# Designed miniproteins, single chains, part 44

Each design is a single chain, and the fold is of that chain. pLDDT is the mean over its residues in the fold that is shown.

## One batch from the design tools (miniprotein)

Design m1596
Fold by ESMFold2-Fast:
Formats: sequence, structure tokens, C-alpha cells
Structure m1596 (fold): chain A 62 residues (1-62)
Amino acid sequence: MELEEIKEKIDKIAPYAPMTASAIRAALDGIDQLTPEEREAVLEALKRIADSLVKFIEKKKK
């Protein structure tokens, strides 16, 4: 569920920040190589980054 949520937000970001979206996708694809603690921290960070970028895009116009 969390992975799908992050991917959905990346899809919204991709038209405005394609390089950032690609980097986040690459990080998600690599999480299987991480320890459980690292995976949790990376997923939390990626979710926050995706949330902030989506809200930044929306709020910057308003």
C-alpha cells in the first residue's frame, strides 16, 4: 500500500520534475537490497518528499 501510494504521487510529479521522479522510482526499485531499518527510513523519506512536491506544485500556483 505505501509503495503504491508513493508511486501514485511520483506519477503526479513526473510532468513537472521528471528527473526527481526517476530518482525516486530508482530508490523504490532498490529498497529490496536494504536492511529492514534502512527500508523503513527510505520509504518514510520518499513518502515525505513525494507529499511535499505534490503540495508544493499545488500551493505554488495559489
Scores: mean pLDDT 74

Design m1597
Fold by ESMFold2-Fast:
Structure m1597 (fold): chain A 101 residues (1-101)
Amino acid sequence: NKKKAEELLKKGNEYLRKGDYEKAVEYYKKAIELDPENAEAWANLGKAYLGLEKVEEALEYFTKAAELGNADGWYNLGLAYRALKELEKAEEAFKKGEELA
């Protein structure tokens, strides 16, 4: 299960790099279905949703990554809050990410 999830995560990462956010979302969701504790998949799903300009969904996925202890999840949560002008929440998220890095 985890090996297949890792292959799907890699495919999602390739699509994310190319800016094909819809394909990235498809592969990350499949990876998460097989391995829901993969914090990197949740964080990168959030990044793909930011590429689609779906900030609320991105926040949800970054929050899941952060809850799983992913420093990138916290950092990207901070970036998303800053984009929404929620500066205090952004600062708290950045601080938490630094503590985990």
Scores: mean pLDDT 86

Design m1598
Fold by ESMFold2-Fast:
Structure m1598 (fold): chain A 95 residues (1-95)
Amino acid sequence: GALEAAEEALEAARLALEAARAGDIAKAIGALLRAIGALLDVKAAKGDPEVLKAALEAAEAAVKAAVAALRGDLERAEALLKKAEEALEKAKELA
């Protein structure tokens, strides 16, 4: 469902940040693509509109975090990960 897809996007974004910190650009790119796939799964999901909105906010923030990590903006990536975590927690509370 949307929550599982949003959790997948957040996990992928965390992996992208870890790979970027290690200088493993190939792994960071793979993690970004995984986060994008998860975002598309959230967009395709059906269910409660408020849960879907919060899950979408989480997945979008996660993809932005992965992009920031790949660009070497680690502070922005960490801030976006926190935003994604907060949006996912809200989605879980609404479900």
Scores: mean pLDDT 87

Design m1599
Fold by ESMFold2-Fast:
Structure m1599 (fold): chain A 97 residues (1-97)
Amino acid sequence: TPAQEHLQKARAALEAGDYLSALTYLGEAWQEIRPLVEERASPEQKAALAPLLQRALDAWDRLAALGRFDEALMREALTAQLEWLEAALRALGLSTD
């Protein structure tokens, strides 16, 4: 899916320290993957994905609470979001890896 290409580009952007591009690609993937999880994921798959989603939410909450840019926290938040999206694609059988 186009979502998998967006996740690959997001990973490359994160590795390059390009957080703006990473955020854009992760946003595109989120728009495609979230509805598919809601529609097709079993209760067991949703339960398995919940800790990864919570990690991403916690990382974003930590950034918001800090009230300033922090590169390590930004990298952690984007990495956690990437991990959830990649796990969601694998659970749905939409990943080639």
Scores: mean pLDDT 80

Design m1600
Fold by ESMFold2-Fast:
Structure m1600 (fold): chain A 100 residues (1-100)
Amino acid sequence: SFPSDFTPNLKPGEKEKFEGSSLSDRNNNTLTISREVINDPELNRYITTTVGTVTTADNKVGIAVSVGGGKSFADAEKLAKELAEKLGADSISIPAVLPE
């Protein structure tokens, strides 16, 4: 299970990057997670960008991107494509597609 008891303690306007969370799924894929969290004073909430690097049992690399708290899926798509190029990823995963 992914650790869910971690809550960032950031002042308004601060951000922090978290890395090194690793989780294996039921299909023997390994997910390594990096997060950036900002305490947005205008929205009065934490905005989280989560980037997962997935390594499959076949040694194939995928990128998964999730953004929360008022960010768009277009922002997730831009980040996923950029990271896929940098890491030489075989596939890109985005949690949901925006309806038109």
Scores: mean pLDDT 60

Design m1601
Fold by ESMFold2-Fast:
Structure m1601 (fold): chain A 60 residues (1-60)
Amino acid sequence: MKKAEELTKEAKKALKEGDYEKAIELAKEALAVDPNNAEARAILASGLDELGRTEEAGAV
């Protein structure tokens, strides 16, 4: 089983690669393990913000 710290690191890498969907999924998993993980919350917020902006713009 992965620890929240490992999931958070993987989520951060996914954000850096532009894989926002994967980053959101991994950040949610990290928060399911440790709801008080501030870094995972920040990654989740960033990933959702990026996807929301793309959806509003209708960009590909």
Scores: mean pLDDT 74

Design m1602
Fold by ESMFold2-Fast:
Structure m1602 (fold): chain A 86 residues (1-86)
Amino acid sequence: SAEELIEEAKKLLQSDNDFDILKAVRLLRQAVDEGHYEEAIPLLEEALKKAKNPNVKKFIYRVLAHAYEKLGETEKAEEWRKKAEE
């Protein structure tokens, strides 16, 4: 379930390494696709704060853009997409 994806992502985000952060972000992308974008957004923002690798940050920007698009926040979605392409 999406709830299980969110809980596993929270557990992975207790880590300080980019590998676990990247795993969490993949689970959160699945949760967004299943309609849990409101729960996923703050966890994606936490992941972004912890991520060190620029390519991991770029992936988080793309997932945040997707989540905000699902939420109907078109302007915020465009801002995150722009960050992902820079």
Scores: mean pLDDT 88

Design m1603
Fold by ESMFold2-Fast:
Structure m1603 (fold): chain A 66 residues (1-66)
Amino acid sequence: SKEEIEKIKEEAEKLGKDPREVYLEKKRPEIEEIARALAEKGLLDEELAERFATMLVEEDYLVLSR
């Protein structure tokens, strides 16, 4: 949610990090789960699945952070 993104921005400012990087770190388990599901179903290879899952989660951040 946008509220979750705002909390991540506040945490990132305290840590001196990019809010997007903090968001992706927190969403790493979700990214891994999505990538695994895509690879296991034979839709994408493991490397491409990880890139695609990361892109999907990053797009969610970009949309919600507007």
Scores: mean pLDDT 77

Design m1604
Fold by ESMFold2-Fast:
Structure m1604 (fold): chain A 66 residues (1-66)
Amino acid sequence: MDTDMLRSLARRYEEAGDLEGAKSMYENAILTKPTPDTYYRLGDTYEKLGKLEEAEKYYKKAEELR
């Protein structure tokens, strides 16, 4: 429930162009329950922020959770 709420809210922030808000929501979702999907989304958000090294780090974490 809580994780789904955070992920849904993060997506709304992304669509509104609030990448910092999206990042914060995804980080909270990971803290609650780390999943590959949430790590991929966080990586995508970092990539949109121009932080490619951080994006790669989170993509790698998503792969490790498989």
Scores: mean pLDDT 78

Design m1605
Fold by ESMFold2-Fast:
Parts: sequence; C-alpha cells; structure tokens
Structure m1605 (fold): chain A 118 residues (1-118)
Amino acid sequence: MSRNEEALQRLETLIRELRRLYAEHADKLSPEVRAAFDRVLGLLTEAVRLLREAIEKGVSFPDELIDELLQAAEEALRVFRDYVEGKITPEEALARLDEIEARMREVIEKLRQYLESG
C-alpha cells in the first residue's frame, strides 16, 4: 500500500470517528463550536478528495505534508473528545480549532499546488 493510500485510510477512519462523536453529542455543542467542527470536517473531506486524486494520477505527496494533515486531523478529534467530556471550555475548544483550521488550510493549499506541479 502506498503512503497516500495508508494516509487516506487513516484520514477516513478519523473522519468517521469525528462524525460519530459529533452526531452523538451535537446537542451539547454551542453554535460556534458546531460551526468550527463543520469547517474542519469540510477541510478533511477536501483532503480525502485530493488524496484520491493523487492516487489516481500516481502522484506521491511529500511525507511531511501527509504527517501534518494526519496530525491536524488527530488533534481535531482530541479537541472534540476533550470538549464533549467537559475537559476544556467552549472558548478553549474554539481557540484550538481555529489553529487546526489554519494549519489544515495551509496543508491543503500545498497539496493542491503539488498535484498541479506533479
């Protein structure tokens, strides 16, 4: 299995877990936290699309970009878990998600550029 294929499987697993927790705890989320998680889930979905396109085209993403993407996804899941378990405040969750979203947007842009350059 390629590094891209391994990353795709891990990312899809993280997205499924995040969606499961979101569905189970949606009623406990503030509107602002829900909006932040919706944005993160959208970015993760775009990352899956880019990974699938790279696999189809035979393009290998740099390991560092894949690692940054997976780390951001794992951090998002941890923030959500900590928030629903009452370990962090909505303010702390929003601050952490804001940082994760910014990093994910940067990585996704680099992945797009890499696909265009081959």
Scores: mean pLDDT 83

Design m1606
Fold by ESMFold2-Fast:
Structure m1606 (fold): chain A 70 residues (1-70)
Amino acid sequence: MLEEVREEARRLARAALPYLKSITDPQEREDALDSFAAAIKEYLRKKGLSDETADRIVAEIRAEVEAELA
């Protein structure tokens, strides 16, 4: 349930990796990451998660995506 929602959010974030990797400008990539993070947070909120829990999951997923972009 919570784990299922977290895993789906992670899948959505990973689906954006090819697009994010295609962005060569660091500022444009940061803006795209911010936009995607906001979309994942909204998805989690729609699934009934608290803002605190959603922010934590978004931070975890963002760190994973940033590591894969490095």
Scores: mean pLDDT 80

Design m1607
Fold by ESMFold2-Fast:
Structure m1607 (fold): chain A 104 residues (1-104)
Amino acid sequence: APAPPRIVEVEVPDSVKQGETLEVRVRWEDPSGAAITRVRVFVTDANGQLLAEAEVRPAPGAREATISIDTSSLPPGEYTVRVVVEADDGTGAVSEPKKFTVEA
């Protein structure tokens, strides 16, 4: 059976000012050689409400992507990021949650 991709690192800043871009960097490995075709980022508040999402389609053979999220619509407070990577063979991986703060 093909091995699923593995998310090896998710880099999120500890804080960002409201209205600045949050940059989420994701690194993965694909032991089956399947290409990652989509990376999605989900931003939830302390109550688990989805407030922002973004996706990118990495170049073939990429093992890293940076996803930019506009924080203009995020009130100051604590948020959680989760990342989903999806491969062309139908396998995927979900990251552990990472916290960040939006500052006024």
Scores: mean pLDDT 84

Design m1609
Fold by ESMFold2-Fast:
Structure m1609 (fold): chain A 55 residues (1-55)
Amino acid sequence: PLVEPTDEQVAEQAAINREMNALIEKRGVTTLDERAAVAQEIAAKVAARRAQAAA
């Protein structure tokens, strides 16, 4: 990559992975479409948290 991610971005990615895995297990996700939906949901939550933190 052209630039290194910040410590905050690295921590955020780790948190995203943890949340995504927890939701997959909680919902019993078995299809790729459901996994994609969970990933989009987590991305939306991350974006919302960033917007609140930036305000």
Scores: mean pLDDT 75

Design m1610
Fold by ESMFold2-Fast:
Structure m1610 (fold): chain A 91 residues (1-91)
Amino acid sequence: SMELAVLLARAAVAIAAAYFTLKRIERTKASKEEQIAELREELEYLEAVIEELRRYMEENDIKDPKLEELLERLEELKEELEERIEELEEE
């Protein structure tokens, strides 16, 4: 479906964006505040994608193991971003 294809594309972008942001943060000389701001922006985008995918699955009664696995991966990445923000805020 076209709607599913768009959601999968957004999920791929969210994963790539979060990964690249986490890698940039490791090498950056940016302030802690700037690092937190970038991570929070990616977190918001990732949360939006997770919510859209959950709604799509619920509204269409989809019980696809591959989509469930993708959702779990997105949620794990969300937790990683949240953990990094917390670590920076404790510094």
Scores: mean pLDDT 83

Design m1611
Fold by ESMFold2-Fast:
Structure m1611 (fold): chain A 97 residues (1-97)
Amino acid sequence: MEEHLKKAEEYYKKAQEAIKNGDYETASRYYTLAGEHYYRAGDKEKAAEAFKNSAEALLKIDPNSPEAYSRLAVAYYLEGDYKKAFEYRQKALEIAS
């Protein structure tokens, strides 16, 4: 569990550096990895934050990214906002069709 927290922090910092360099694709990937490791560490709040940051990076590349809306759905689910999680999941499916 502690190893997952350290990995999450490492990936989160790499994502922040990618944002500074304008590399939104790399940033979204590292934020997603950070979110997964925060979740495995039991930190749902930081996992949700990382997935939201991943979605924001994807939206900088493509404002209609179904992957970005899927990341938002996961983030809101982790926050316990099931209504927003459902809405973003529906939006992702609509765009991906």
Scores: mean pLDDT 88

Design m1612
Fold by ESMFold2-Fast:
Structure m1612 (fold): chain A 58 residues (1-58)
Amino acid sequence: GMLEQLLTELLASTDLRDKQVAALLLHELGASEGLIGDVLGISKEQARRLIEEARREL
């Protein structure tokens, strides 16, 4: 669907802002911090921080 395509584009981006948006969207969809970390190629702790930063900055 359109959401899958948007997430794919955000995940393919090298921009930190796009990574923050992708992490936040995955979290809102109910993905665990561990799953988000795996998808983004980062640790669970880094995924948690990225989500918190996205909520503050977006």
Scores: mean pLDDT 76

Design m1613
Fold by ESMFold2-Fast:
Structure m1613 (fold): chain A 91 residues (1-91)
Amino acid sequence: MEEVEPLIEKLLNDEDPEERKRAAYELGKIGDPRAVEPLIEAALDESAAPEVREAAVRALAAIGDPRAREALEKLLSDKDEAVRETAAGAL
């Protein structure tokens, strides 16, 4: 359970986009609801690389928590096409 908190920290604060993507992937695999709000934050972070935002959307889809629905609907209008397509697939 404590394992989720270090992954959330990496998702939001790591300078390396590849580490942020790995954190999103692992959080999606674990499926802990505590990751939902941090993943929403990462997915909506317009300053983040589109690959990080896409990974966060995939993790939200894997967890399946209804709290993500409004954020996923907003991401249907994202500037990146892959993020938009991934959000549509998650709904």
Scores: mean pLDDT 84

Design m1614
Fold by ESMFold2-Fast:
Structure m1614 (fold): chain A 83 residues (1-83)
Amino acid sequence: LSEEMRREAEAAIHVISAAVSRQAAKKYLAEGDYEKAAEAYRKAAEHYRKAAEALEGIDPELAEELREEAERLEREAEELAAK
């Protein structure tokens, strides 16, 4: 694989990991476990940030969108942790 293809694959893996963490957060929300839901959202945000880093220079627009998504999830986690 080219370096660019490898970075795209790395980003894809992190996006999938973020989706898995978001799924876990929704499960914890349904159970009323706001602390674990916050942890799962923070984990998802970290994965989106890593995906954005991998896409830097390849797809700057998508990288920016992923950073914005990470910030949004961090804010949601902060709100949940305060409950």
Scores: mean pLDDT 87

Design m1615
Fold by ESMFold2-Fast:
Structure m1615 (fold): chain A 100 residues (1-100)
Amino acid sequence: SMREVLRKVIEIGSLLAMMRLALLNDAPDELLIKLAEEMKRLGEEIYRLTGDPRFGELIELVEELIRAIEAGDRERARELLDRMAELVAALEKEILAELR
């Protein structure tokens, strides 16, 4: 269902916002990785439902994000979050247009 896909995309957007706040507040890596793993889980579920390669791209960005966090490269993590946010916003806009 496209409505189920939209709901999961909105959930990823919320997790991205939480991750940005966590980074701003110097949260521990364990929390950041947990948020990233939940985004990956949602992305994998949407990819199974849609086959849309942009969700494959999102999963790859999340894997890069986890590696940046594990390396202590929080500047790279912020850059990756910005790219993910742009991708998620574009996907949400397209799905909303298809539902109207």
Scores: mean pLDDT 88

Design m1616
Fold by ESMFold2-Fast:
Structure m1616 (fold): chain A 70 residues (1-70)
Amino acid sequence: SAERQALIEKIREMLRAGVSLYDIMRELNLTPEQMAELLREMDVDSPGIRPILQAIMENPEKGAELARTG
């Protein structure tokens, strides 16, 4: 949808500005699982994001912890 594409574009802008995944999730009121789904849809290929995304997919609680501490 247009609303989903606008959300994806906002996330891209925040990532380009160097905003952390944790701060993006807080600002947009997203869960770690929702953030992981959006990052996969965006095809984000970042070495820093890949381990966090993998952790969320394997263990959502651990992924959330890594997002907070990264």
Scores: mean pLDDT 69

Design m1617
Fold by ESMFold2-Fast:
Structure m1617 (fold): chain A 64 residues (1-64)
Amino acid sequence: MRRTRASEAMRHLNRYAVDGSEEHLRRAAELLGVSEDEVRKAIETGNPVDLARRAAELERQEAA
């Protein structure tokens, strides 16, 4: 409701970075509409925000 897909995915990415939980990795990939490999790459490069930004743009476009 108040939280966008991008925001929720970002929280899962942060949680995965802290806990290493594959469940959060999978959830983030689902919310972003990308593969788990892409999520892992973003975390390795330190740019998970880039994936969240793309998800926000796609969600905005779908809502419009």
Scores: mean pLDDT 68

Design m1618
Fold by ESMFold2-Fast:
Parts: structure tokens; sequence; C-alpha cells
Structure m1618 (fold): chain A 75 residues (1-75)
């Protein structure tokens, strides 16, 4: 998880948004999230980037979204 989060942060800092979103899908699949939750997280991150949030804040949004989705699935 930590290495993928670091790669996502670097891709965002370099402006490679498509690479970052691809890595986010990989991370979410490794966390066991269903496709619908993965696409919701990807869309949320895409919007955060479009709003001009710095890479560190985008990564925080991503971490929170994954944790929330995992909690929903464990009910």
Amino acid sequence: MEELLEEIRRALEEGDVERALELIRELARKEGLPEEEIEEIVELVRRAVERGLPAEQVVEVLKAAIETAKEKLKK
C-alpha cells in the first residue's frame, strides 16, 4: 500500500493524472473493493485534481475514501 501511495503522489506531482488514476484502480482492487466503489473513488480523485488540490491532499482524500468503502463492505 505505502509504495503505491508514493507512486500515486509522484504521478500527481508530475501532472500524469491518467497514470495516477490507473495506480488508484490497482490499489483499490488490491484492497478488495468492488468495481462500482473503485470507479466512485477514481471520480472523486479526478474531481479533487480538477479543483487544484495539492498532491498531498489528494492522497489524503484517496486514503479516506478507501477506508470508508472498506468499512461499508465489512457491515
Scores: mean pLDDT 81

Design m1619
Fold by ESMFold2-Fast:
Structure m1619 (fold): chain A 81 residues (1-81)
Amino acid sequence: MIEKMKELLEKARREAYEIVREELLKEYPEIPEEVIEKMAEIMKKGYEEALKLLEEGDVEGARKAVREAAEEVAKLLEEAK
């Protein structure tokens, strides 16, 4: 299980910008590129922290790291309205 989670997180980390851009433009087509880049960076850091925690066997911490990154992105979207 952990090995599969690491593979998914590594892929998400490498493709963070593309994933975030696609999802944000779907809901917010006029969102500035600068905001997309900032949010992608937040998600990338969340995935990197999650990978580190998974290497230490902390699956719960890894999930929390990704969730907190997603919450930070959601807060920035709310503030940008």
Scores: mean pLDDT 78

Design m1620
Fold by ESMFold2-Fast:
Structure m1620 (fold): chain A 66 residues (1-66)
Amino acid sequence: MMDNESRVLQALHDAGGKPLSVKEIAEKAGVSQSTASKALKELEAEGLVERTKDGKYKLAVAPDAG
């Protein structure tokens, strides 16, 4: 079973790289907004997601990034 970070990454991947709000990510991942926010901050620290200027998040990695 996926952890919360994997669920959040899957939700962003399913959005096709579209920036999503924390609320949208939480609903798609099936977690609370607090849990989604925590996972997103951890993923941003790892360089896997980036925060947009309007407070949304999207995938930061390219398919062929090494």
Scores: mean pLDDT 76

Design m1621
Fold by ESMFold2-Fast:
Structure m1621 (fold): chain A 58 residues (1-58)
Amino acid sequence: AAELAAQREASIAAQLARYREQHGLSDEQLARLRALYARAEEEGRTDEANRERAAIKA
């Protein structure tokens, strides 16, 4: 049960770290996206976190 959540968290963290490197995100922006994904996982809503990520990229 917890293993799937941990795997998703690790995957998202890795993706955000690479995204930060490629697009020059600040530490604050990365922390904000990480917090949004953590909340979205708790609520089962990753689409809102994905929209926030897209807005920061643009």
Scores: mean pLDDT 67

Design m1622
Fold by ESMFold2-Fast:
Structure m1622 (fold): chain A 60 residues (1-60)
Amino acid sequence: HMGLDKELIEELKKREQELIEVGTALSDAPPTEQQVKTARNAVRIRAERRGIPKEVIDAA
């Protein structure tokens, strides 16, 4: 399962970046600190619902 954890970490990083990019495109401005925190929190909640341990998410 080590390979699975690595792939999940990469997916989380990609998803976080994607959410930031979408936010930037919609606002026609750089993402705010609040928008970045919101995107990270959304990814974290999704990861927890998928059963990814907090330690794995924090390592990402």
Scores: mean pLDDT 66

Design m1623
Fold by ESMFold2-Fast:
Structure m1623 (fold): chain A 74 residues (1-74)
Amino acid sequence: MALEVLREALDRLSPTAQRALMAAMLMGIDRHSMREIAELAGISTGTLYRHFPSKEALAEAVRELLEPVREALA
């Protein structure tokens, strides 16, 4: 159920944004640089910054994406 909610939220994003958010969730934003997240996502750092202008913006997007999952678990 919770993973289904996450999948549905991801499906609404562009493929590039989906890969960036998935990479950020898997790696953990606090422990890794924007460059490392972009490398895992298979995109350039410039492309990542085009979608998420800061590490804080990326962290916020991940938090928003996970909020429906948290609600589904409650």
Scores: mean pLDDT 73

Design m1624
Fold by ESMFold2-Fast:
Structure m1624 (fold): chain A 119 residues (1-119)
Amino acid sequence: MTLDELVEEARRRLATASPEEARQIAKEFLDKVADYLKEKYPELKEIVDRFVEGVKALLDGYTPENREAQLAELARLFSEAVDEIDKKVKSPEMRDDILAALARVAQLVGEVLRKVEAA
Protein backbone atom coordinates (compact mmCIF):
# COMPACT_ATOMS: atom_id res chain seq x y z
CA MET A 1 0.00 0.00 0.00
CA THR A 2 1.34 3.46 -0.91
CA LEU A 3 1.47 6.45 1.46
CA ASP A 4 -1.12 8.24 -0.71
CA GLU A 5 -3.50 5.25 -0.39
CA LEU A 6 -3.06 5.28 3.41
CA VAL A 7 -3.84 9.03 3.58
CA GLU A 8 -6.88 8.72 1.26
CA GLU A 9 -8.37 5.84 3.31
CA ALA A 10 -7.82 7.70 6.60
CA ARG A 11 -9.43 10.90 5.25
CA ARG A 12 -12.41 8.94 3.86
CA ARG A 13 -12.99 7.34 7.28
CA LEU A 14 -12.53 10.69 9.07
CA ALA A 15 -15.22 12.43 6.92
CA THR A 16 -18.05 10.55 8.73
CA ALA A 17 -16.30 9.75 12.04
CA SER A 18 -17.29 10.90 15.52
CA PRO A 19 -14.58 12.69 17.56
CA GLU A 20 -13.75 9.45 19.43
CA GLU A 21 -13.70 7.42 16.18
CA ALA A 22 -11.40 10.10 14.70
CA ARG A 23 -8.81 9.48 17.44
CA GLN A 24 -8.90 5.72 16.77
CA ILE A 25 -8.60 6.27 13.00
CA ALA A 26 -5.58 8.55 13.59
CA LYS A 27 -3.88 5.89 15.77
CA GLU A 28 -4.49 3.19 13.12
CA PHE A 29 -3.11 5.53 10.43
CA LEU A 30 -0.03 6.25 12.61
CA ASP A 31 0.64 2.51 13.00
CA LYS A 32 0.30 1.87 9.24
CA VAL A 33 2.62 4.77 8.32
CA ALA A 34 5.12 3.67 11.02
CA ASP A 35 5.11 0.12 9.57
CA TYR A 36 5.59 1.52 6.04
CA LEU A 37 8.56 3.69 7.10
CA LYS A 38 10.21 1.00 9.29
CA GLU A 39 9.95 -1.61 6.51
CA LYS A 40 11.41 0.79 3.91
CA TYR A 41 13.96 2.44 6.27
CA PRO A 42 14.81 0.01 9.13
CA GLU A 43 17.62 2.32 10.36
CA LEU A 44 14.97 4.90 11.39
CA LYS A 45 12.97 2.58 13.69
CA GLU A 46 13.95 4.47 16.89
CA ILE A 47 13.06 7.88 15.41
CA VAL A 48 9.77 6.61 13.93
CA ASP A 49 8.79 4.79 17.16
CA ARG A 50 9.50 7.88 19.32
CA PHE A 51 7.46 10.11 16.98
CA VAL A 52 4.52 7.67 16.83
CA GLU A 53 4.41 7.07 20.60
CA GLY A 54 4.62 10.83 21.25
CA VAL A 55 1.75 11.54 18.86
CA LYS A 56 -0.38 8.70 20.33
CA ALA A 57 0.15 10.13 23.84
CA LEU A 58 -0.85 13.57 22.52
CA LEU A 59 -4.04 12.13 20.95
CA ASP A 60 -4.97 10.40 24.24
CA GLY A 61 -4.36 13.57 26.31
CA TYR A 62 -6.09 16.02 23.96
CA THR A 63 -8.89 18.19 25.40
CA PRO A 64 -10.39 21.57 24.34
CA GLU A 65 -8.61 23.15 27.34
CA ASN A 66 -5.13 22.04 26.16
CA ARG A 67 -5.66 22.39 22.36
CA GLU A 68 -3.00 25.08 21.80
CA ALA A 69 -0.41 23.27 23.96
CA GLN A 70 -1.10 19.93 22.21
CA LEU A 71 -0.84 21.47 18.71
CA ALA A 72 2.48 23.05 19.78
CA GLU A 73 3.62 19.63 21.08
CA LEU A 74 2.70 18.01 17.74
CA ALA A 75 4.83 20.64 15.95
CA ARG A 76 7.72 20.01 18.39
CA LEU A 77 7.52 16.20 17.90
CA PHE A 78 7.56 16.73 14.12
CA SER A 79 10.52 19.15 14.32
CA GLU A 80 12.52 16.71 16.49
CA ALA A 81 11.86 13.85 14.04
CA VAL A 82 12.86 16.07 11.07
CA ASP A 83 16.13 17.07 12.80
CA GLU A 84 17.06 13.43 13.59
CA ILE A 85 16.24 12.28 10.04
CA ASP A 86 18.27 15.14 8.51
CA LYS A 87 21.20 14.11 10.74
CA LYS A 88 21.06 10.38 9.81
CA VAL A 89 19.81 10.34 6.19
CA LYS A 90 22.40 11.52 3.64
CA SER A 91 20.33 10.87 0.48
CA PRO A 92 18.15 13.89 -0.44
CA GLU A 93 15.65 11.60 -2.22
CA MET A 94 15.25 9.31 0.81
CA ARG A 95 15.08 12.29 3.18
CA ASP A 96 12.34 13.99 1.10
CA ASP A 97 10.33 10.72 0.97
CA ILE A 98 10.54 10.23 4.76
CA LEU A 99 9.79 13.89 5.58
CA ALA A 100 6.79 13.86 3.22
CA ALA A 101 5.39 10.83 5.09
CA LEU A 102 5.88 12.50 8.50
CA ALA A 103 4.37 15.77 7.22
CA ARG A 104 1.26 13.89 6.05
CA VAL A 105 0.99 12.26 9.50
CA ALA A 106 1.29 15.65 11.27
CA GLN A 107 -1.30 17.20 8.92
CA LEU A 108 -3.85 14.38 9.41
CA VAL A 109 -3.37 14.34 13.21
CA GLY A 110 -3.82 18.14 13.26
CA GLU A 111 -7.10 17.70 11.35
CA VAL A 112 -8.23 15.07 13.90
CA LEU A 113 -7.39 17.32 16.89
CA ARG A 114 -9.35 20.22 15.35
CA LYS A 115 -12.31 17.89 14.73
CA VAL A 116 -12.20 16.66 18.36
CA GLU A 117 -12.02 20.27 19.67
CA ALA A 118 -14.96 21.39 17.46
CA ALA A 119 -17.26 18.70 18.92
Scores: mean pLDDT 80

Design m1625
Fold by ESMFold2-Fast:
Order: C-alpha cells, then sequence, then structure tokens
Structure m1625 (fold): chain A 76 residues (1-76)
C-alpha cells in the first residue's frame, strides 16, 4: 500500500540523516516519498529547499517530518 511505502521512506530518510548522509541522498529519499504520495516534484527542487535551510540536523529533521505529514494527509 502507498501509506506503507511512504512510512518506509520516512524512516529511511531519518536513518540517512542520523548516519550523516549527503543532502543529495536525503533529497532522493524525500522525492521518492512525495512521488508515492502523488506529488510531481523534481529531486533538484528538493535539494534546493534543503540547501536553503539552516545546516542543523534538527532543521532538516523538522523538514522531513513536515513533508511526511503532508504525504500521510493526502493518503488518509
Amino acid sequence: MKIEKVKELYERALKALDQGASIEEIADIITEMLKEAGYNVSKETVINVLKSLPKTKESIKLFIELYYRHALRDLE
């Protein structure tokens, strides 16, 4: 089900962030999550947004959680 894939991708994004993955790797996972929720977004757009955030783990985590919340709302 799409909801289960979105949850898996959310957990993968958080794990990648915890492991010090690049912004490009995190953006790839977020882009996949948003596409599973039916959003037409490019990886480049997600990368640009992530690069505009303060370079703190907390800021990136909150951004991932925000996108996850939007994805779940559209699939409920």
Scores: mean pLDDT 78

Design m1626
Fold by ESMFold2-Fast:
Structure m1626 (fold): chain A 69 residues (1-69)
Amino acid sequence: ASPEERALLEVEITGSFQIMKAVIEGDEEKAREIAEEERRLREELRRRIAAGEDPEAVAEEAIKRIEEL
C-alpha cells in the first residue's frame, strides 16, 4: 500500500471505531458528528498529501482530531 493509502486507512479505522463506540452507547448524534468530521478530515488529508505533506504526519493529526470529539 502507498503511504497515502495507509494514511487514509488509519483515519478510516480510527473513525469507524469511534462511530461504533458512539452507536453502542446509544449516541446517534455523536456518531453522525464523528462520521462528518472523518469525511472532512479524509478530504483534507488527500489534498494535503497531494500538496507534498508527509502522509504519516497528516494522518496523526487527523486521528488526534477524531479522538478529541
Scores: mean pLDDT 83

Design m1627
Fold by ESMFold2-Fast:
Structure m1627 (fold): chain A 58 residues (1-58)
Amino acid sequence: TVLGQIKALLREAPLSVAQLEAKLGQDVSGIVDLLEDAGLVETEVVDNVRQYKLSEET
């Protein structure tokens, strides 16, 4: 599933929406927004680029 692919990629490294879309060949912005709203991903800023990473438990 696209969701499973996003989670797998984010386990490897923090990625921007643009990087995820480049790797998956499809628009994932809406799915990333849902994951952020659910608390499953966090945002971080590296070199003025907003990236997403999987949330740590606890």
Scores: mean pLDDT 77

Design m1628
Fold by ESMFold2-Fast:
Structure m1628 (fold): chain A 70 residues (1-70)
Amino acid sequence: KPSPEEAVAAVEERLKDKETVSKEEAAKILSEVTGVSEEEALAVLDIISDGAEEVTREQVIEAARILAQT
C-alpha cells in the first residue's frame, strides 16, 4: 500500500506528457499504482470529474491521494 506521496509521484511520472486522459486509462493507472480495483478508481474519478469521460492530470493526482488513504 503506497503512501499518498508515493501514489502522487507514480501518477505524475506516468502522465508526465499528458494533460488529459480517458477516465478508463486513468482508472487503470490508479489501479496499478494504488492496488485498488479499476471499478473503485472509476467511482472516485466520477466524483472528482462530475462524470466526465476525459479527466485532467490534476484530477487523477487527486484521486491517487484519496485512494492511497484507504
Scores: mean pLDDT 79

Design m1629
Fold by ESMFold2-Fast:
Structure m1629 (fold): chain A 70 residues (1-70)
Amino acid sequence: MEEAEKARREALEVAREAFALYDQGVITPEEFREIARLVQEALDATDSGDVEKARELVEKARERIEQLKA
């Protein structure tokens, strides 16, 4: 349970960072939707108890953000 809550919090942190980048004009609406989809899938995975999948999806979203910031 605590691991799922941690993964959920990490997913929400990624969503907030993506929104900030979108608001600042660093990423496009299309790129923002891509990251938002990964975050939503991660949240769905935490709800189903699949913490490993949630962590993988959060990491993919973080990697995508770093690519877009370069």
Scores: mean pLDDT 83

Design m1630
Fold by ESMFold2-Fast:
Structure m1630 (fold): chain A 62 residues (1-62)
Amino acid sequence: ELSPEEKALSSLSMEDVRQLARSTLETLGFSEEEIERLIDEAESKSSDPLEILKLVLEKAAE
């Protein structure tokens, strides 16, 4: 069941991506400056919020 609201939520905004990435990376022990740098690098590689989040998490898993 795909409601319009659920579909909208699946399309994370850039602010949502930044907040989620920051919380996740902080839990993993990254500094605030490193978190911002990882997000910036992901943004340069992709314009999709979901892909940016995946790139940030993939980099953090290294």
Scores: mean pLDDT 73

Design m1631
Fold by ESMFold2-Fast:
Structure m1631 (fold): chain A 91 residues (1-91)
Amino acid sequence: MEEKARAFAVDFARIAGKYLPDDPALQVAGVLRIVGIYEEAILKGLTEEQFRAEVRKEIDGLVEKVRERYGEQTAEEFRKAAEASLEKHFG
């Protein structure tokens, strides 16, 4: 799980940089939240599936913030990229 979570976090940072180019604070906050979800998963002994579920909830919250700042099309592209990255590293 650690290796997959690290690879996902790096890929997510790239995605956040692409779709949130004018919001470095939101990019950093998104990555740090994923790291926090991973730390919680390790502390509570969560499964990889449970970790993925918590990350999906965070993606949902970030998609709403992207929609507010960049509009619906950018929010949908961000969601697709984040979901594809999650599936690539954990599917």
Scores: mean pLDDT 82

